# Designed miniproteins, single chains, continued (2), part 10

Each design is a single chain, and the fold is of that chain. pLDDT is the mean over its residues in the fold that is shown.

## One batch from the design tools (miniprotein)

Design m4314
Fold by ESMFold2-Fast:
Formats: structure tokens, C-alpha cells, sequence
Structure m4314 (fold): chain A 75 residues (1-75)
């Protein structure tokens, strides 16, 4: 089955977040947002939660800001 660029980048963002590579997770969430803003919004929130759990408060805040900016474009 063919995978969209949005789906591919969401998958990569989630995989990197689970591996603890939060910078790569954030980068792929930003790429997904170019193709599917609604799907990327959920991905940014997951990355933020993972970053908070791992103690990376700076990256958690960056991901939350990206989610809020994206939400304003959807709303």
C-alpha cells in the first residue's frame, strides 16, 4: 500500500519520540504539518508529552508552541 508523505513523517516522528530522539521527532512532526496539519497537531502533542516525561522541558515547550500555532491555522 502507498504511504503519504504526511503518514510517513507522522510514523517517523512517533518512532523517534519513543527512541528518545526528540529533535528528530520534532523535525518530522514539522514536515508532516506541511501535508496534514490536523494529523501533525496530534503528533506535536505526543512529542511534547514524551519530552515532558523524559525531562526535556525546553523541547516540550517548543512542541506545544508549534501545536498552538498550527491550531490557529486550522481554527
Amino acid sequence: MEVTEAERNVYLALQYAWQGDLESALKHAEEAAKYDPEGALGTFRIVASRAEYLGDKELAERARKKAEELKKKID
Scores: mean pLDDT 81

Design m4315
Fold by ESMFold2-Fast:
Structure m4315 (fold): chain A 90 residues (1-90)
Amino acid sequence: SSELEDLKNLIERLIEYFKVYKPEIVEEAEKVMKEILEAFETLSAEKAKEEIEKLINEFIETYLKDDPEAQELLKYFLEKIKELIERKEK
């Protein structure tokens, strides 16, 4: 779907950011992004939002708790994913 392509593009941009500014967590970011893609494709809209929000919040707490700029970037990313989930349903 076009929504899946949009999500993949958002993920690629975020990974490119981490490769430049947070190279030490790129592998962990790629793992979380794969889980986000799986949730987006396999779960209902409500469950996908809950699971993806959980994944992003856990990633922030584990790797980015002292980086407010990266936290805001991931919060923005989460909101964009929620918009894509809503568009996919209706």
Scores: mean pLDDT 85

Design m4316
Fold by ESMFold2-Fast:
Structure m4316 (fold): chain A 87 residues (1-87)
Amino acid sequence: SKEELFDRVIDRLRELAELAQKHKNPELAEAAVELYKLVMDKRDTLSKETLEKILNLVDEALRAARSGDFEKAIELLKKAIEIVKNS
């Protein structure tokens, strides 16, 4: 469901924010918070297809962050931010 996809995106963004705090990476924290705010703001207007694209990028960003590749995680989050802005 759209609600399940939304909740999964929010959960991954919270994990990314926690990793950013643990590793003291302010750029990762800023990107995760910006995407969180945009997704919350557009909750009722985001399509299921757009949420699936965002979830895929956020899942990849989380995997990158967990492996210590914070630059890749930030880049992927910025791509997701642009998708939300254009939706």
Scores: mean pLDDT 88

Design m4317
Fold by ESMFold2-Fast:
Structure m4317 (fold): chain A 99 residues (1-99)
Amino acid sequence: RREEAARLVEEAGEKAATLMKNAGDSQGAQDILDAAREIAKAIREGAPDSVVASLFTAAVLLAVGNAIDAELQGNTEKAKAYREAADILVKAAREVDRL
């Protein structure tokens, strides 16, 4: 159901954001929360599956891009947190697709 899917995305976003805050990246945590809220809103508003998938793809690419940037800066802890955040978002996308 839409509300179950939206709540799952919100919970995934909170979990991913917590990883970023623990890595010292408050801005990255906020960006991930904002992305998760946008996905949850789209689901609640009944957006097409293709739109929801595109929003998940954008959020995952944001996390992966930030992980690469952190790696290049020598911040391995932040890079690891972004990679874990991306994995959480990918798993959430798979669960939403099953609902």
Scores: mean pLDDT 85

Design m4318
Fold by ESMFold2-Fast:
Structure m4318 (fold): chain A 84 residues (1-84)
Amino acid sequence: SLKEELEKLLKELQTVDLSDIERVRALMHRILDLARQLPEEEAVKLLTPFFGPIPTRYFLLDVPREVADKVLDRILAELERQLA
């Protein structure tokens, strides 16, 4: 099910090497894509423990998907810069 695949990816995100920004980017985009296919309440409930309520709402509800995806890529680029 979509929920089981999302839970699997969230566990993968907990164990991934965070310095592997390309892997983290791919996982985060896939997590958002799957979450957007679930009912809103269920997606928010699943993602809030991992990301907190404000980022979860922002990426799923408050902005267009294309804007959320660009903001995610900008956050990951800044993280990569700080790890250098």
Scores: mean pLDDT 84

Design m4319
Fold by ESMFold2-Fast:
Structure m4319 (fold): chain A 64 residues (1-64)
Amino acid sequence: DYFTEEQIRRTVEIVRKNASKFSKDALESIVDSIRKVVEEAYKKGIVSKEFVEKVYKELEEILS
């Protein structure tokens, strides 16, 4: 299965809302997994470059 923009956005939102429930190491692993999914979706033409940049920024904010 491939992930749509809606599914990726929803996953990022869930992670953001629950970030305090994870250890730093677990959160970094989750963020890295999402980055790989977004990168693969971009390579397959499912998401735009602007969407990738937006998601990456949101993931950086979650880790800070």
Scores: mean pLDDT 81

Design m4320
Fold by ESMFold2-Fast:
Structure m4320 (fold): chain A 75 residues (1-75)
Amino acid sequence: MSEEELEAEVRVALATMEVAIAKNAYKQGKKIENADELIKRLEETAEWARSLGREDDAAFIEQGAEELKKLKEKQ
């Protein structure tokens, strides 16, 4: 595994977990500080993953970012 492949694995895993944690926080009625920064990072991570041919990972993270945008607007 190259450093680029390892970085991709780690960043995708972290983004996936951040989406899950943030969605769970919103479901619990918690306010997420820096939600805009999180959403931006997720969108940037999705675009980067897509550039590396990780289309399924990119689509999942992108969908998560869109769901978080909708949840943020409701608060």
Scores: mean pLDDT 81

Design m4321
Fold by ESMFold2-Fast:
Structure m4321 (fold): chain A 88 residues (1-88)
Amino acid sequence: MKEYLELRIKATLPNGKKLEVRIRYTGKEVELETNAPGVNERLEETLKLMNEGMTPENLRAIHEVLVETFEELQATSLESEEEYRVEE
């Protein structure tokens, strides 16, 4: 049985440009996809600290770091989505 968790965060910049960050956990690997500048480097340190055993709680903690990053970019319209799936 494999557990999958996906966390998505979307934000809109003051100029109308949309940013997105997607974090996926597949029970063994964590994947990060983003079009936001500087997020990869900032999140690499956080993901390394949580790599002993990724949990839904740890992924929600990463969400807080992303919210802070978007606030520094003066982003508006923050949206977060979480999807949990179990496959055999």
Scores: mean pLDDT 66

Design m4322
Fold by ESMFold2-Fast:
Structure m4322 (fold): chain A 94 residues (1-94)
Amino acid sequence: SEEARQAAEDIKRAAEALANSTDPTVQTGAAILAIGALEQLRLLLRRPEQAEAARQAAEEGLEAVKKGYENAKSADSKKLLAQLAEALRKLLEE
């Protein structure tokens, strides 16, 4: 679905921004983007016709977040990425 694809894209962008920036303003913006995408995925997972697309989006997002964690330049970014990875893992536990 378009909504699932957009959520995956937002998570990937957030992970990349968190990995590549030490700017607190950029990190805050990325965290807000990720939270919005997580909420969208949670809503989509509750709909049987969207659940599969949402799971695939969450799996793609988790892969991007893991890569971001490995490449992250700051401890604060690693902490935020670890929290995002945990949230995505929780969404995938059904």
Scores: mean pLDDT 86

Design m4323
Fold by ESMFold2-Fast:
Structure m4323 (fold): chain A 83 residues (1-83)
Amino acid sequence: SMKEEELKRAILEVGILLGLIRIYKALGLEPSEELIERLVEAAKRALELARELNDEEAIEEVRRLLREAYELTGDERIREVLE
């Protein structure tokens, strides 16, 4: 379905953005505000789609990616999505 493809793209986007955050942190740099905002937006979209599709595996995958992002950044916007 269209929603299943949108979910896959949203999860991929979360993964790519987390990868960028990892690169920033490895270089001793802080990720940009825009990067964090994009991650939060993509994750919210992915969680909404996963819940609509009753895809428990997708929900847990997104939550794992967000937990890693939170551990790297300490950003409360990421924590709010996890709650």
Scores: mean pLDDT 90

Design m4324
Fold by ESMFold2-Fast:
Structure m4324 (fold): chain A 108 residues (1-108)
Amino acid sequence: SREIEEAIEILERGVEYMEEHPEETPPSLLLTVWQAASLAPGVIAWLRRQQLPNQEELIARLREIAERVGELLGMTLSTVVDPSVPLERAVEEFIRLAREVGRLLEEI
């Protein structure tokens, strides 16, 4: 749960940077944030199976990230789980991409 919470916090910072600096956002940051946000449906599905005390807060934050990224890109991100991706793999990839967002934010 802590790793998911830290991943969400890092992505929220990435989205905030992109909203504040749209013309200065590196393509690598934009692509990594978009990839992470696109995994939100799978992460939400996984969270619903965990029954964590703060589960609904984390789900709301993930939905907000996806909405904000969609607005930045002028598109609607899918709210449907990709059945070709196992939920645990979606969570692992989400955490990996969020950590990469954190690394990219340290370079700017």
Scores: mean pLDDT 87

Design m4325
Fold by ESMFold2-Fast:
Structure m4325 (fold): chain A 87 residues (1-87)
Amino acid sequence: SAEVEEALADTPEEYREIVREIIRLSASPKKEDQYRAGALAMIAAARLAGRSDAEITELLKKNLAEAEKAGNEELKAVTKVGLELLE
């Protein structure tokens, strides 16, 4: 699709597979797949910014605590999936 090709245009080759997976999951009608897409996007962006998995885990723990305080159930769900992916 045009949206997939546009998303891949400026993506380094090593990240193209993860970007395709994010697009595939985000198009799913299942909430679990959409949360996994959001989690993968956050992890991929942090890795691209040079963060280690340990640093990303600490960032996600902080984001989970903030989401819980704000009552942001969607961010809470996405952040929990991200933490499970880094276990």
Scores: mean pLDDT 80

Design m4326
Fold by ESMFold2-Fast:
Structure m4326 (fold): chain A 82 residues (1-82)
Amino acid sequence: MNEEELKELEELAKRMEEAFRRKDTEEIKRLGLEAVEKGYLGLARQAALLLARLGDVEAALEVLRYAGDEAGVAAVERIAAA
């Protein structure tokens, strides 16, 4: 990654952590989708796992499907089936 991409990734990760502390699922979903658009697929998976942990499985699956993260989709679907 170039220095600007690394800084953007760090800022997105910080905002996502702050949103999780507030249990703001709408903001986590928005940040996760933004991460997918920017190619930060690891951060997008993290967003989806945070959404699933907060009970928003539908938003988690939307982010993972947009990312093409088949393994992440399978993991979240198992959480939803429990």
Scores: mean pLDDT 82

Design m4327
Fold by ESMFold2-Fast:
Structure m4327 (fold): chain A 89 residues (1-89)
Amino acid sequence: KLEEIERLKKEIDRLIEEVRREAPPFTYRVLLESVNKLLQKAEEAIKEGRLDEAIELLRQAIGTLRDALLGVRYTQERQEEVRRRKELE
C-alpha cells in the first residue's frame, strides 16, 4: 500500500507539471486548489493509517488532473486550428 501511495504521488506530480505547462494560468490555479484539498485529506489519512482512503483520494486527484488535461488539450487543438487559419489569411 505504501508503494502504491508513492507511485500515485509520483503520477500526481507528473500530471500537475503537465497541467502547469499546458493549461492557462487561471485554469491551473483553480485545478490546484481542488487537487491540494484532496492531497491534504490524503496526507491526513496516511498519518492516521487509513491507507485505503488515502489511495482513493489520490486516485480522485489523478482523475481530476487527467480530466482537466484532456479539456486543456481539446482547447489547444481548437486554438491551433484558429491560429493556422489566421496564418493562411
Scores: mean pLDDT 76

Design m4328
Fold by ESMFold2-Fast:
Structure m4328 (fold): chain A 105 residues (1-105)
Amino acid sequence: SKVEEAVRILREAVRRYRELREAGELTDEKAVELARELIDRLNSLGDAVGVLDELEETLPSEEAREAARRLRGLVEKAIRDKSISADEARTLLGLAEEVVRAVEA
């Protein structure tokens, strides 16, 4: 399903995010690059916002659903603005990590 593909895309982005963070290499440029790549991959499923809405419905807790809603909001804003700031990218990657954690529970 597109939701299963979205979970795979999120897991890969979160893995790379964790690797960069542990290596002390999570620069503003790398955070923005990783966030943009995540958004592009989600959008390749037809609709990044729509697939994140479907993912929210599968999540087991209100805390996880709230993280997914915030993630979706940042993705939608980045698509609309055709840009993402370093602070927005770091927040987006942290929310993606929270969503992945909930799916793996």
Scores: mean pLDDT 88

Design m4329
Fold by ESMFold2-Fast:
Structure m4329 (fold): chain A 95 residues (1-95)
Amino acid sequence: DAVHVERGLLYAKLGKYDLAEEEFSKVSNVELAQHLGIGVRYFKNKDYALAIEEFQEALKLYPSPELHTLLAESYEKLKNYALAIKEYEEALKLK
């Protein structure tokens, strides 16, 4: 699963959301795959609050610095800079 999760998160960071969804569909953990795929779809559609909810569920199953950075970016889009900073700090701790 790690290769497909990390590749999908990298595609999402590059704005290649369709490729991110394709990678997440290959993740063997169905619950993780669904949260990542739905989260990226919400992010692409600018539904940042719903994307945050899905990424938080994914993070419980798979702690990842890249997933913390997607949460931080989602909070920044909502102008919640305090929570964005906390997520960037969590990403740095896992690096």
Scores: mean pLDDT 86

Design m4330
Fold by ESMFold2-Fast:
Structure m4330 (fold): chain A 82 residues (1-82)
Amino acid sequence: CSCKVTVKSDGSISITCSNCSPDTINACKKLNSLINSLKKKPITLSDADTIHDLLVKLSDCLSDDELNILQNTILDLVKKNL
């Protein structure tokens, strides 16, 4: 299983995963939706917890560089909506 993260200029994220289980693909889709929703609204504690759980699930399929990109993008979106 391998996942690649692409961050667009508008702060939206696309995560593409290959040779992954359906559970991993579903986690990828949920994370994409949640992070992109942060462009329009402040983060809730529930959102933060869900994002953390999804990142943990995807961590085995993401390189350290890809994980850092995801974390930095989430942080920037959270700061923008504070």
Scores: mean pLDDT 76

Design m4331
Fold by ESMFold2-Fast:
Structure m4331 (fold): chain A 70 residues (1-70)
Amino acid sequence: MLEEEERAAREVLEEFERTKSVLDAATLGLLIAGLYAQSMIYEKQGKLEEAERARRIAEEFLERYKKLLE
């Protein structure tokens, strides 16, 4: 599940970098929010390693997303 979310976020990020579409930007924002939510769910379940991975992926994509909006 987390791998599918990461893959989807990466694909949308690459497409947004290519097209600079506002729709792709909105989709990417939702996927990043989903990764943060997944991290919180894993943390509450005691899956700390999976939570940390999800958080790192979300933070990486968020930083790239911010740079694309500037």
Scores: mean pLDDT 76

Design m4332
Fold by ESMFold2-Fast:
Structure m4332 (fold): chain A 81 residues (1-81)
Amino acid sequence: SAEVEARLRAFLEETAAMVRAGVPREEIIAAIRRRTAELLAQISDRAQALRVQVVGADLIEMVREGVPAEEILATIARLRA
């Protein structure tokens, strides 16, 4: 739905802002986990729920593995488009 898409975009923008600001890895991961859980609690559609879970999990993995900020930001930009 348009509402879920808007909320997902806001989550991605917030995550990008944290990456750009150099927020500690553990804090970014905690924020992604919290936002993903909040979104999932509000989504009844299976396909949309799966998309949110995959996006959240992939971003956590990239941050945990120490992928360069530029690559994480490029991934977020693609997901927002």
Scores: mean pLDDT 85

Design m4333
Fold by ESMFold2-Fast:
Structure m4333 (fold): chain A 100 residues (1-100)
Amino acid sequence: SALDQAKQLLQELLKAVEEQLKRAEEEGDTETARGLREIIELIKKALESKTVEELKEILEQIREKVDELIARTKNPEIKARLESIRTAIDLIIELVEELE
């Protein structure tokens, strides 16, 4: 189903965000690390969702958190990595919206 496909993509995104968190922690970027931890917890919550509506609401929360983090960052490499996460979330939202 498209819900299962969205969750599969979300699991792949979770792994990518966890890798970015590890890099932020190694770089001593405490603010980016904090934001990425919040995003990880929302992704985990999204994976537990039982309906398309619940999944969409959580995906929109993830998007908002990513946008807040992008707005706060001044490092162009970190910004580019966060924008990649944003693009992935947008694609998953588009997939979920096709089910409405």
Scores: mean pLDDT 85

Design m4334
Fold by ESMFold2-Fast:
Structure m4334 (fold): chain A 62 residues (1-62)
Amino acid sequence: MSKEEMLKKAAEAAKAGHAAAGAAGVYETIRLHGPTPEALKALEAAQAGDAEAAAKYAERGA
């Protein structure tokens, strides 16, 4: 999966109302640092609606 594809998926998660779950943070982490294992897990959690896991992995990915 490309960086562009991951950014698109993170933006979709944020639009679905997961911004408070760290979806915006996941987007920024992927934009600045590229795809890391933690950023990918944060993206997956955000897409699943798991606010706590998304925020936790986004913090570690930064």
Scores: mean pLDDT 65

Design m4335
Fold by ESMFold2-Fast:
Structure m4335 (fold): chain A 65 residues (1-65)
Amino acid sequence: SKEDAARSGAAAYAAGKAGDSAAASTMGHQPNLEGAKEGGRKAEEAGRAGDSAAASAGYQQANKE
């Protein structure tokens, strides 16, 4: 549903931010390391647009291991 898609997108965004933070810690300080965060943000926007498949895919990409 649209609600599920939006929820998945928001979760992907949060996971992307968390993953990006961990990666930044490993490298010291790397502002260019925004790939995971952008993936999560795109998933959130796709969820808002009602594209649950894209939101779900983004969530899986943001979730490391």
Scores: mean pLDDT 54

Design m4336
Fold by ESMFold2-Fast:
Structure m4336 (fold): chain A 96 residues (1-96)
Amino acid sequence: DEIPPLVEKLRTGSDAEKAEAARRLAELIEGSNSAALDVIEAGAVPPLVEVLRTGSEEAKEAALRALEELSSGSEEVRAALEKAGLLEPLREALEA
């Protein structure tokens, strides 16, 4: 329930709102495998990658944390990323 509004804040929010949304998403991903899958399905990865590239320093740190947690996730999380075509964009964002 809280994931779709966080994804919206990543797309349309202020720098502070983007940082807050990314931090909250990172916490959810770290706390639960099911939350990590919900984050991927809600379309959070592309806006997190965009925040990592264009956001404030605080927002970039939060987005990096969320994306690193997803890349270090379970085989189920990795399969979800692969199915969504996000493995290569995620790799490129983390190596930049």
Scores: mean pLDDT 83

Design m4337
Fold by ESMFold2-Fast:
Structure m4337 (fold): chain A 96 residues (1-96)
Amino acid sequence: SDPKIETFIKYLLSPLPSQSPQSPLSEPVEKLLVLLEEYVKNNQPELAAKVIEQIVSLTPEDQIEDVATEVNIILDSIEPVKASRIREEIIHLLQS
């Protein structure tokens, strides 16, 4: 029911072509993206999903597409089966 969460899930599942962000992401969001990359690489899907919930919460609506793009870049760096599992955990947590 949160339009920001709905927009994030839409771009997570249907990524747009790579675009440069119009505005820099906040320092807390950038730090959480670094932590997300660590959890993704270590195959910790539940912790990755919780970090993404925090990222979405801290991100203004006008930057949700940019954040979803950065998340997809991180997820696309690992094996597709593992990336799919993390996407499922994210959707489950955000829709719960």
Scores: mean pLDDT 79

Design m4338
Fold by ESMFold2-Fast:
Structure m4338 (fold): chain A 99 residues (1-99)
Amino acid sequence: MIDEADVYLALAEIYLAILKWDIENNRPIDPEETIKMAKKAIELLQKAVDLGNRDAAEVARALSETLKKLLPHVPADYQPEFEKLIKEAEEIAKRAEAL
């Protein structure tokens, strides 16, 4: 049976896959759209962790690393929001690992 937590995790993985695809295909970085997608992934990962899904740790770490790779390529005005999202993803990974 598909658990609700597994559905949230799968949706977060889709957002991460889109971000990775844009990087791998050298697409221009849209900071606002990237922030929007990262926020959605973080919300979904937090819901997965709240439901006890430990597998959210790996996805959250991958999201953090993906955002770190993008950080030097975003305009200065967007860097604080990216740094905040990186920290939120790292905290989610830490919480999931504690499960």
Scores: mean pLDDT 83

Design m4339
Fold by ESMFold2-Fast:
Structure m4339 (fold): chain A 66 residues (1-66)
Amino acid sequence: IVVTLEPGVNGVSTLGLVKKVIEKNGGKVYSASGMGGIVRVVGDIPEGTIEEIRKIPGVKEVKEIK
């Protein structure tokens, strides 16, 4: 998935929150990076987890990548 952040939001802090939400829902993160207002995460993301990620403060958009 690709998470687009609001201007001025810290990508490292948001990456940590995204990872916690995925792990809390029983998912796994295989690879993650935060750069230039975008957080990229590759992993096992359970059903409904993307909606919880959208609710994280400072998240503007979440896009699933095939």
Scores: mean pLDDT 76

Design m4340
Fold by ESMFold2-Fast:
Structure m4340 (fold): chain A 66 residues (1-66)
Amino acid sequence: KPSDKDKKQTIQLIQDYVNGKLSITQLKTQLVKNKLGSSFSDKQKQAVQDFLNGKIKKSDVIKTIE
């Protein structure tokens, strides 16, 4: 089960990126620096990667993390 802190911080960074508050490079850097997604299932980790690669939309990645 993913940690509430990991889910909350990952969703917030994705929202900030989509709202134009940070770049894709900044999003990737913050995810790595804060070790976000380490508690996620393989399916949730794949959804984050698919989102970062432009394969799925914000609503799909958030739904998979929740």
Scores: mean pLDDT 81

Design m4341
Fold by ESMFold2-Fast:
Structure m4341 (fold): chain A 61 residues (1-61)
Amino acid sequence: MRATVRSGAAIAADGSVLPLPAGTVIEDVKRVERLSADRYLVWGTLADGRPAVGVADRVEE
């Protein structure tokens, strides 16, 4: 599963948070929580392997 985020952050190994541009894709979604009918909080990894969290309108395969 993958998700294109409206807003999000990458998490570095030291715990620092780096903002992600809108339209960034989380390539490997590990966890999803529904916030509303049209919003999801998603956790996963970016194409470069970094952990990320973001808000997406939907989750896809």
Scores: mean pLDDT 79

Design m4342
Fold by ESMFold2-Fast:
Structure m4342 (fold): chain A 88 residues (1-88)
Amino acid sequence: AVDDLLEMMKNAQKKMTEEQLEQLVKLAKEKAKELVEKEGAENTLKASETLIELAEEVKKRDPSLEKVADTLIEIAKIYKEAAEELLA
């Protein structure tokens, strides 16, 4: 799991510009409620928490991936907040 995510993040860092990463965050904010309603709040919450943990672990193993990992953590936190709001 962590090794697969690390490889995916290395590929993302090589292929994605800073502007593209910012656009992903913007899309996550715009689509969070719709995605959580479609996928289910409990499933989204669990997936978001797991993704945050895996991305933090990737940052510890390869600090050069910090920017991509931080972007992924930010996106995961956006979905986590939307899921928590729907469950409240």
Scores: mean pLDDT 81

Design m4343
Fold by ESMFold2-Fast:
Structure m4343 (fold): chain A 88 residues (1-88)
Amino acid sequence: MELEVSEEARAVLEEVSAEHTARATPLLLAGDYAGLAALYEEAARRLEADPSVPQEVIDAVRAQAEYARLAAERGPEVVERLARERLA
């Protein structure tokens, strides 16, 4: 019955993903990468607190937070990756 990810872990991932996508979209459109970084860090900490969540997923979310921080601090080099859908 246990697959790659438990149903509990998947529910947490879906909830965090949906919540942060809804909150992140207006920040991305406004270019508020500092706010976006904070949201991804919050998501990573929430996922890290759940032992059923795979470390690979937590690492991926942390990488997104790092990219957003670099975009906020350094500007254009990192912005291109994060803003692909926003800037086109």
Scores: mean pLDDT 69

Design m4344
Fold by ESMFold2-Fast:
Structure m4344 (fold): chain A 92 residues (1-92)
Amino acid sequence: SAKEKAKELKERLHTGVNTEVEKAKPYIEAGDYEKAIEELEKAKKIVEELEKELEELESKLEEVPEELKELRELLKKTKEEIEKAIAYLKSL
């Protein structure tokens, strides 16, 4: 179902992004901003792959369920926060 797929994609977003963000933290603490940015770019790529899967799923539906609309907004906000973090580190 669309609800089950939304839950799967949301879990993959949470696990994938958190894993790469946690990898970035020790590089930030060490002042290795280039390596920190590399890990955050991997987090961004995870969001972009999930956005693509969501778009492919939505293209097969006549009406988009609310759970998928909520997931789209979550993906957008997560990507924006990663991009802000990358921009901040590039400013240092």
Scores: mean pLDDT 87

Design m4345
Fold by ESMFold2-Fast:
Structure m4345 (fold): chain A 101 residues (1-101)
Amino acid sequence: MPTPDSPEELLEKGQLLLELLSQLDDEADKELLRIAASVLSVEELRAIVAGRSAAEVLAALTEKMRAILRENGVEIPEDMSPLELAEKALEVVAQQLAKAQ
C-alpha cells in the first residue's frame, strides 16, 4: 500500500509525468499513465521510466497493473484493455486500503 510521498517526491513525480505526457497523443494512454502514477510510488515510477521510451513505459505500466490485479486474486480477461486494467487496479487498491482499516 502506498505511503504519501514527500513534497519533493511529489514534485519529481509530477515533472516525470509531464515529460511522459508530452510524448503521448492518445487520451487513453495519458489516462493510463495518470492512473498508474496514482497507484505507484515515486520510486516504482522512476524504476519503470528509467531508460525506456514512452511506449515501453506504457507496456511496463500495463504489466505492473496486471501484477497488482493478480496479486489481489483478480481474474484478468484476455480482451481487457490497458486502460481497463489500470482502472481495475485502482479500484482494487482503493478496496484494499478500505479493508486495511
Scores: mean pLDDT 74

Design m4346
Fold by ESMFold2-Fast:
Structure m4346 (fold): chain A 78 residues (1-78)
Amino acid sequence: MIEEIVKLAKEKGFSDKEVELLRRVLEAIEKGDLEKAKEIIREAAEAEGITPSDEEIEKGVEVIKGLAEKLKKEVEEK
């Protein structure tokens, strides 16, 4: 569940901004809206003055998915 994953990330010391980015991307992925997930990552990078390539955006989605799976396993072990 996205809410439990987000809560665990916050407990592990992720910033509120990082936690909100994680939530938004995971919600888009759960809805099957991969294009929206990529857009959220692109907008976040651009807000920090970075213009990401399409490959960097796709890698960002995979990194977030991998982080979410790791956090989900930790939630299930509790």
Scores: mean pLDDT 78

Design m4347
Fold by ESMFold2-Fast:
Structure m4347 (fold): chain A 68 residues (1-68)
Amino acid sequence: SMLDELLSLADKIVDELSEKYNLSEEQRKIVRSAVHSEIELWHSRGIIPSEEELRDFVERLINQIKRV
């Protein structure tokens, strides 16, 4: 399904960006959960993000977690 494909793509992006930004395993899990929740919300509303939009969203979440 489109949802399963988006969730799979999200996992790849989260893994890639988590390594790039040197996230801990706990931070990676938090980001993954938040991204999955947002994708399910977008899908329920008929919103289909592009890969670039999804990547930008994940980067924003990572930046929020790393800001202190």
Scores: mean pLDDT 85

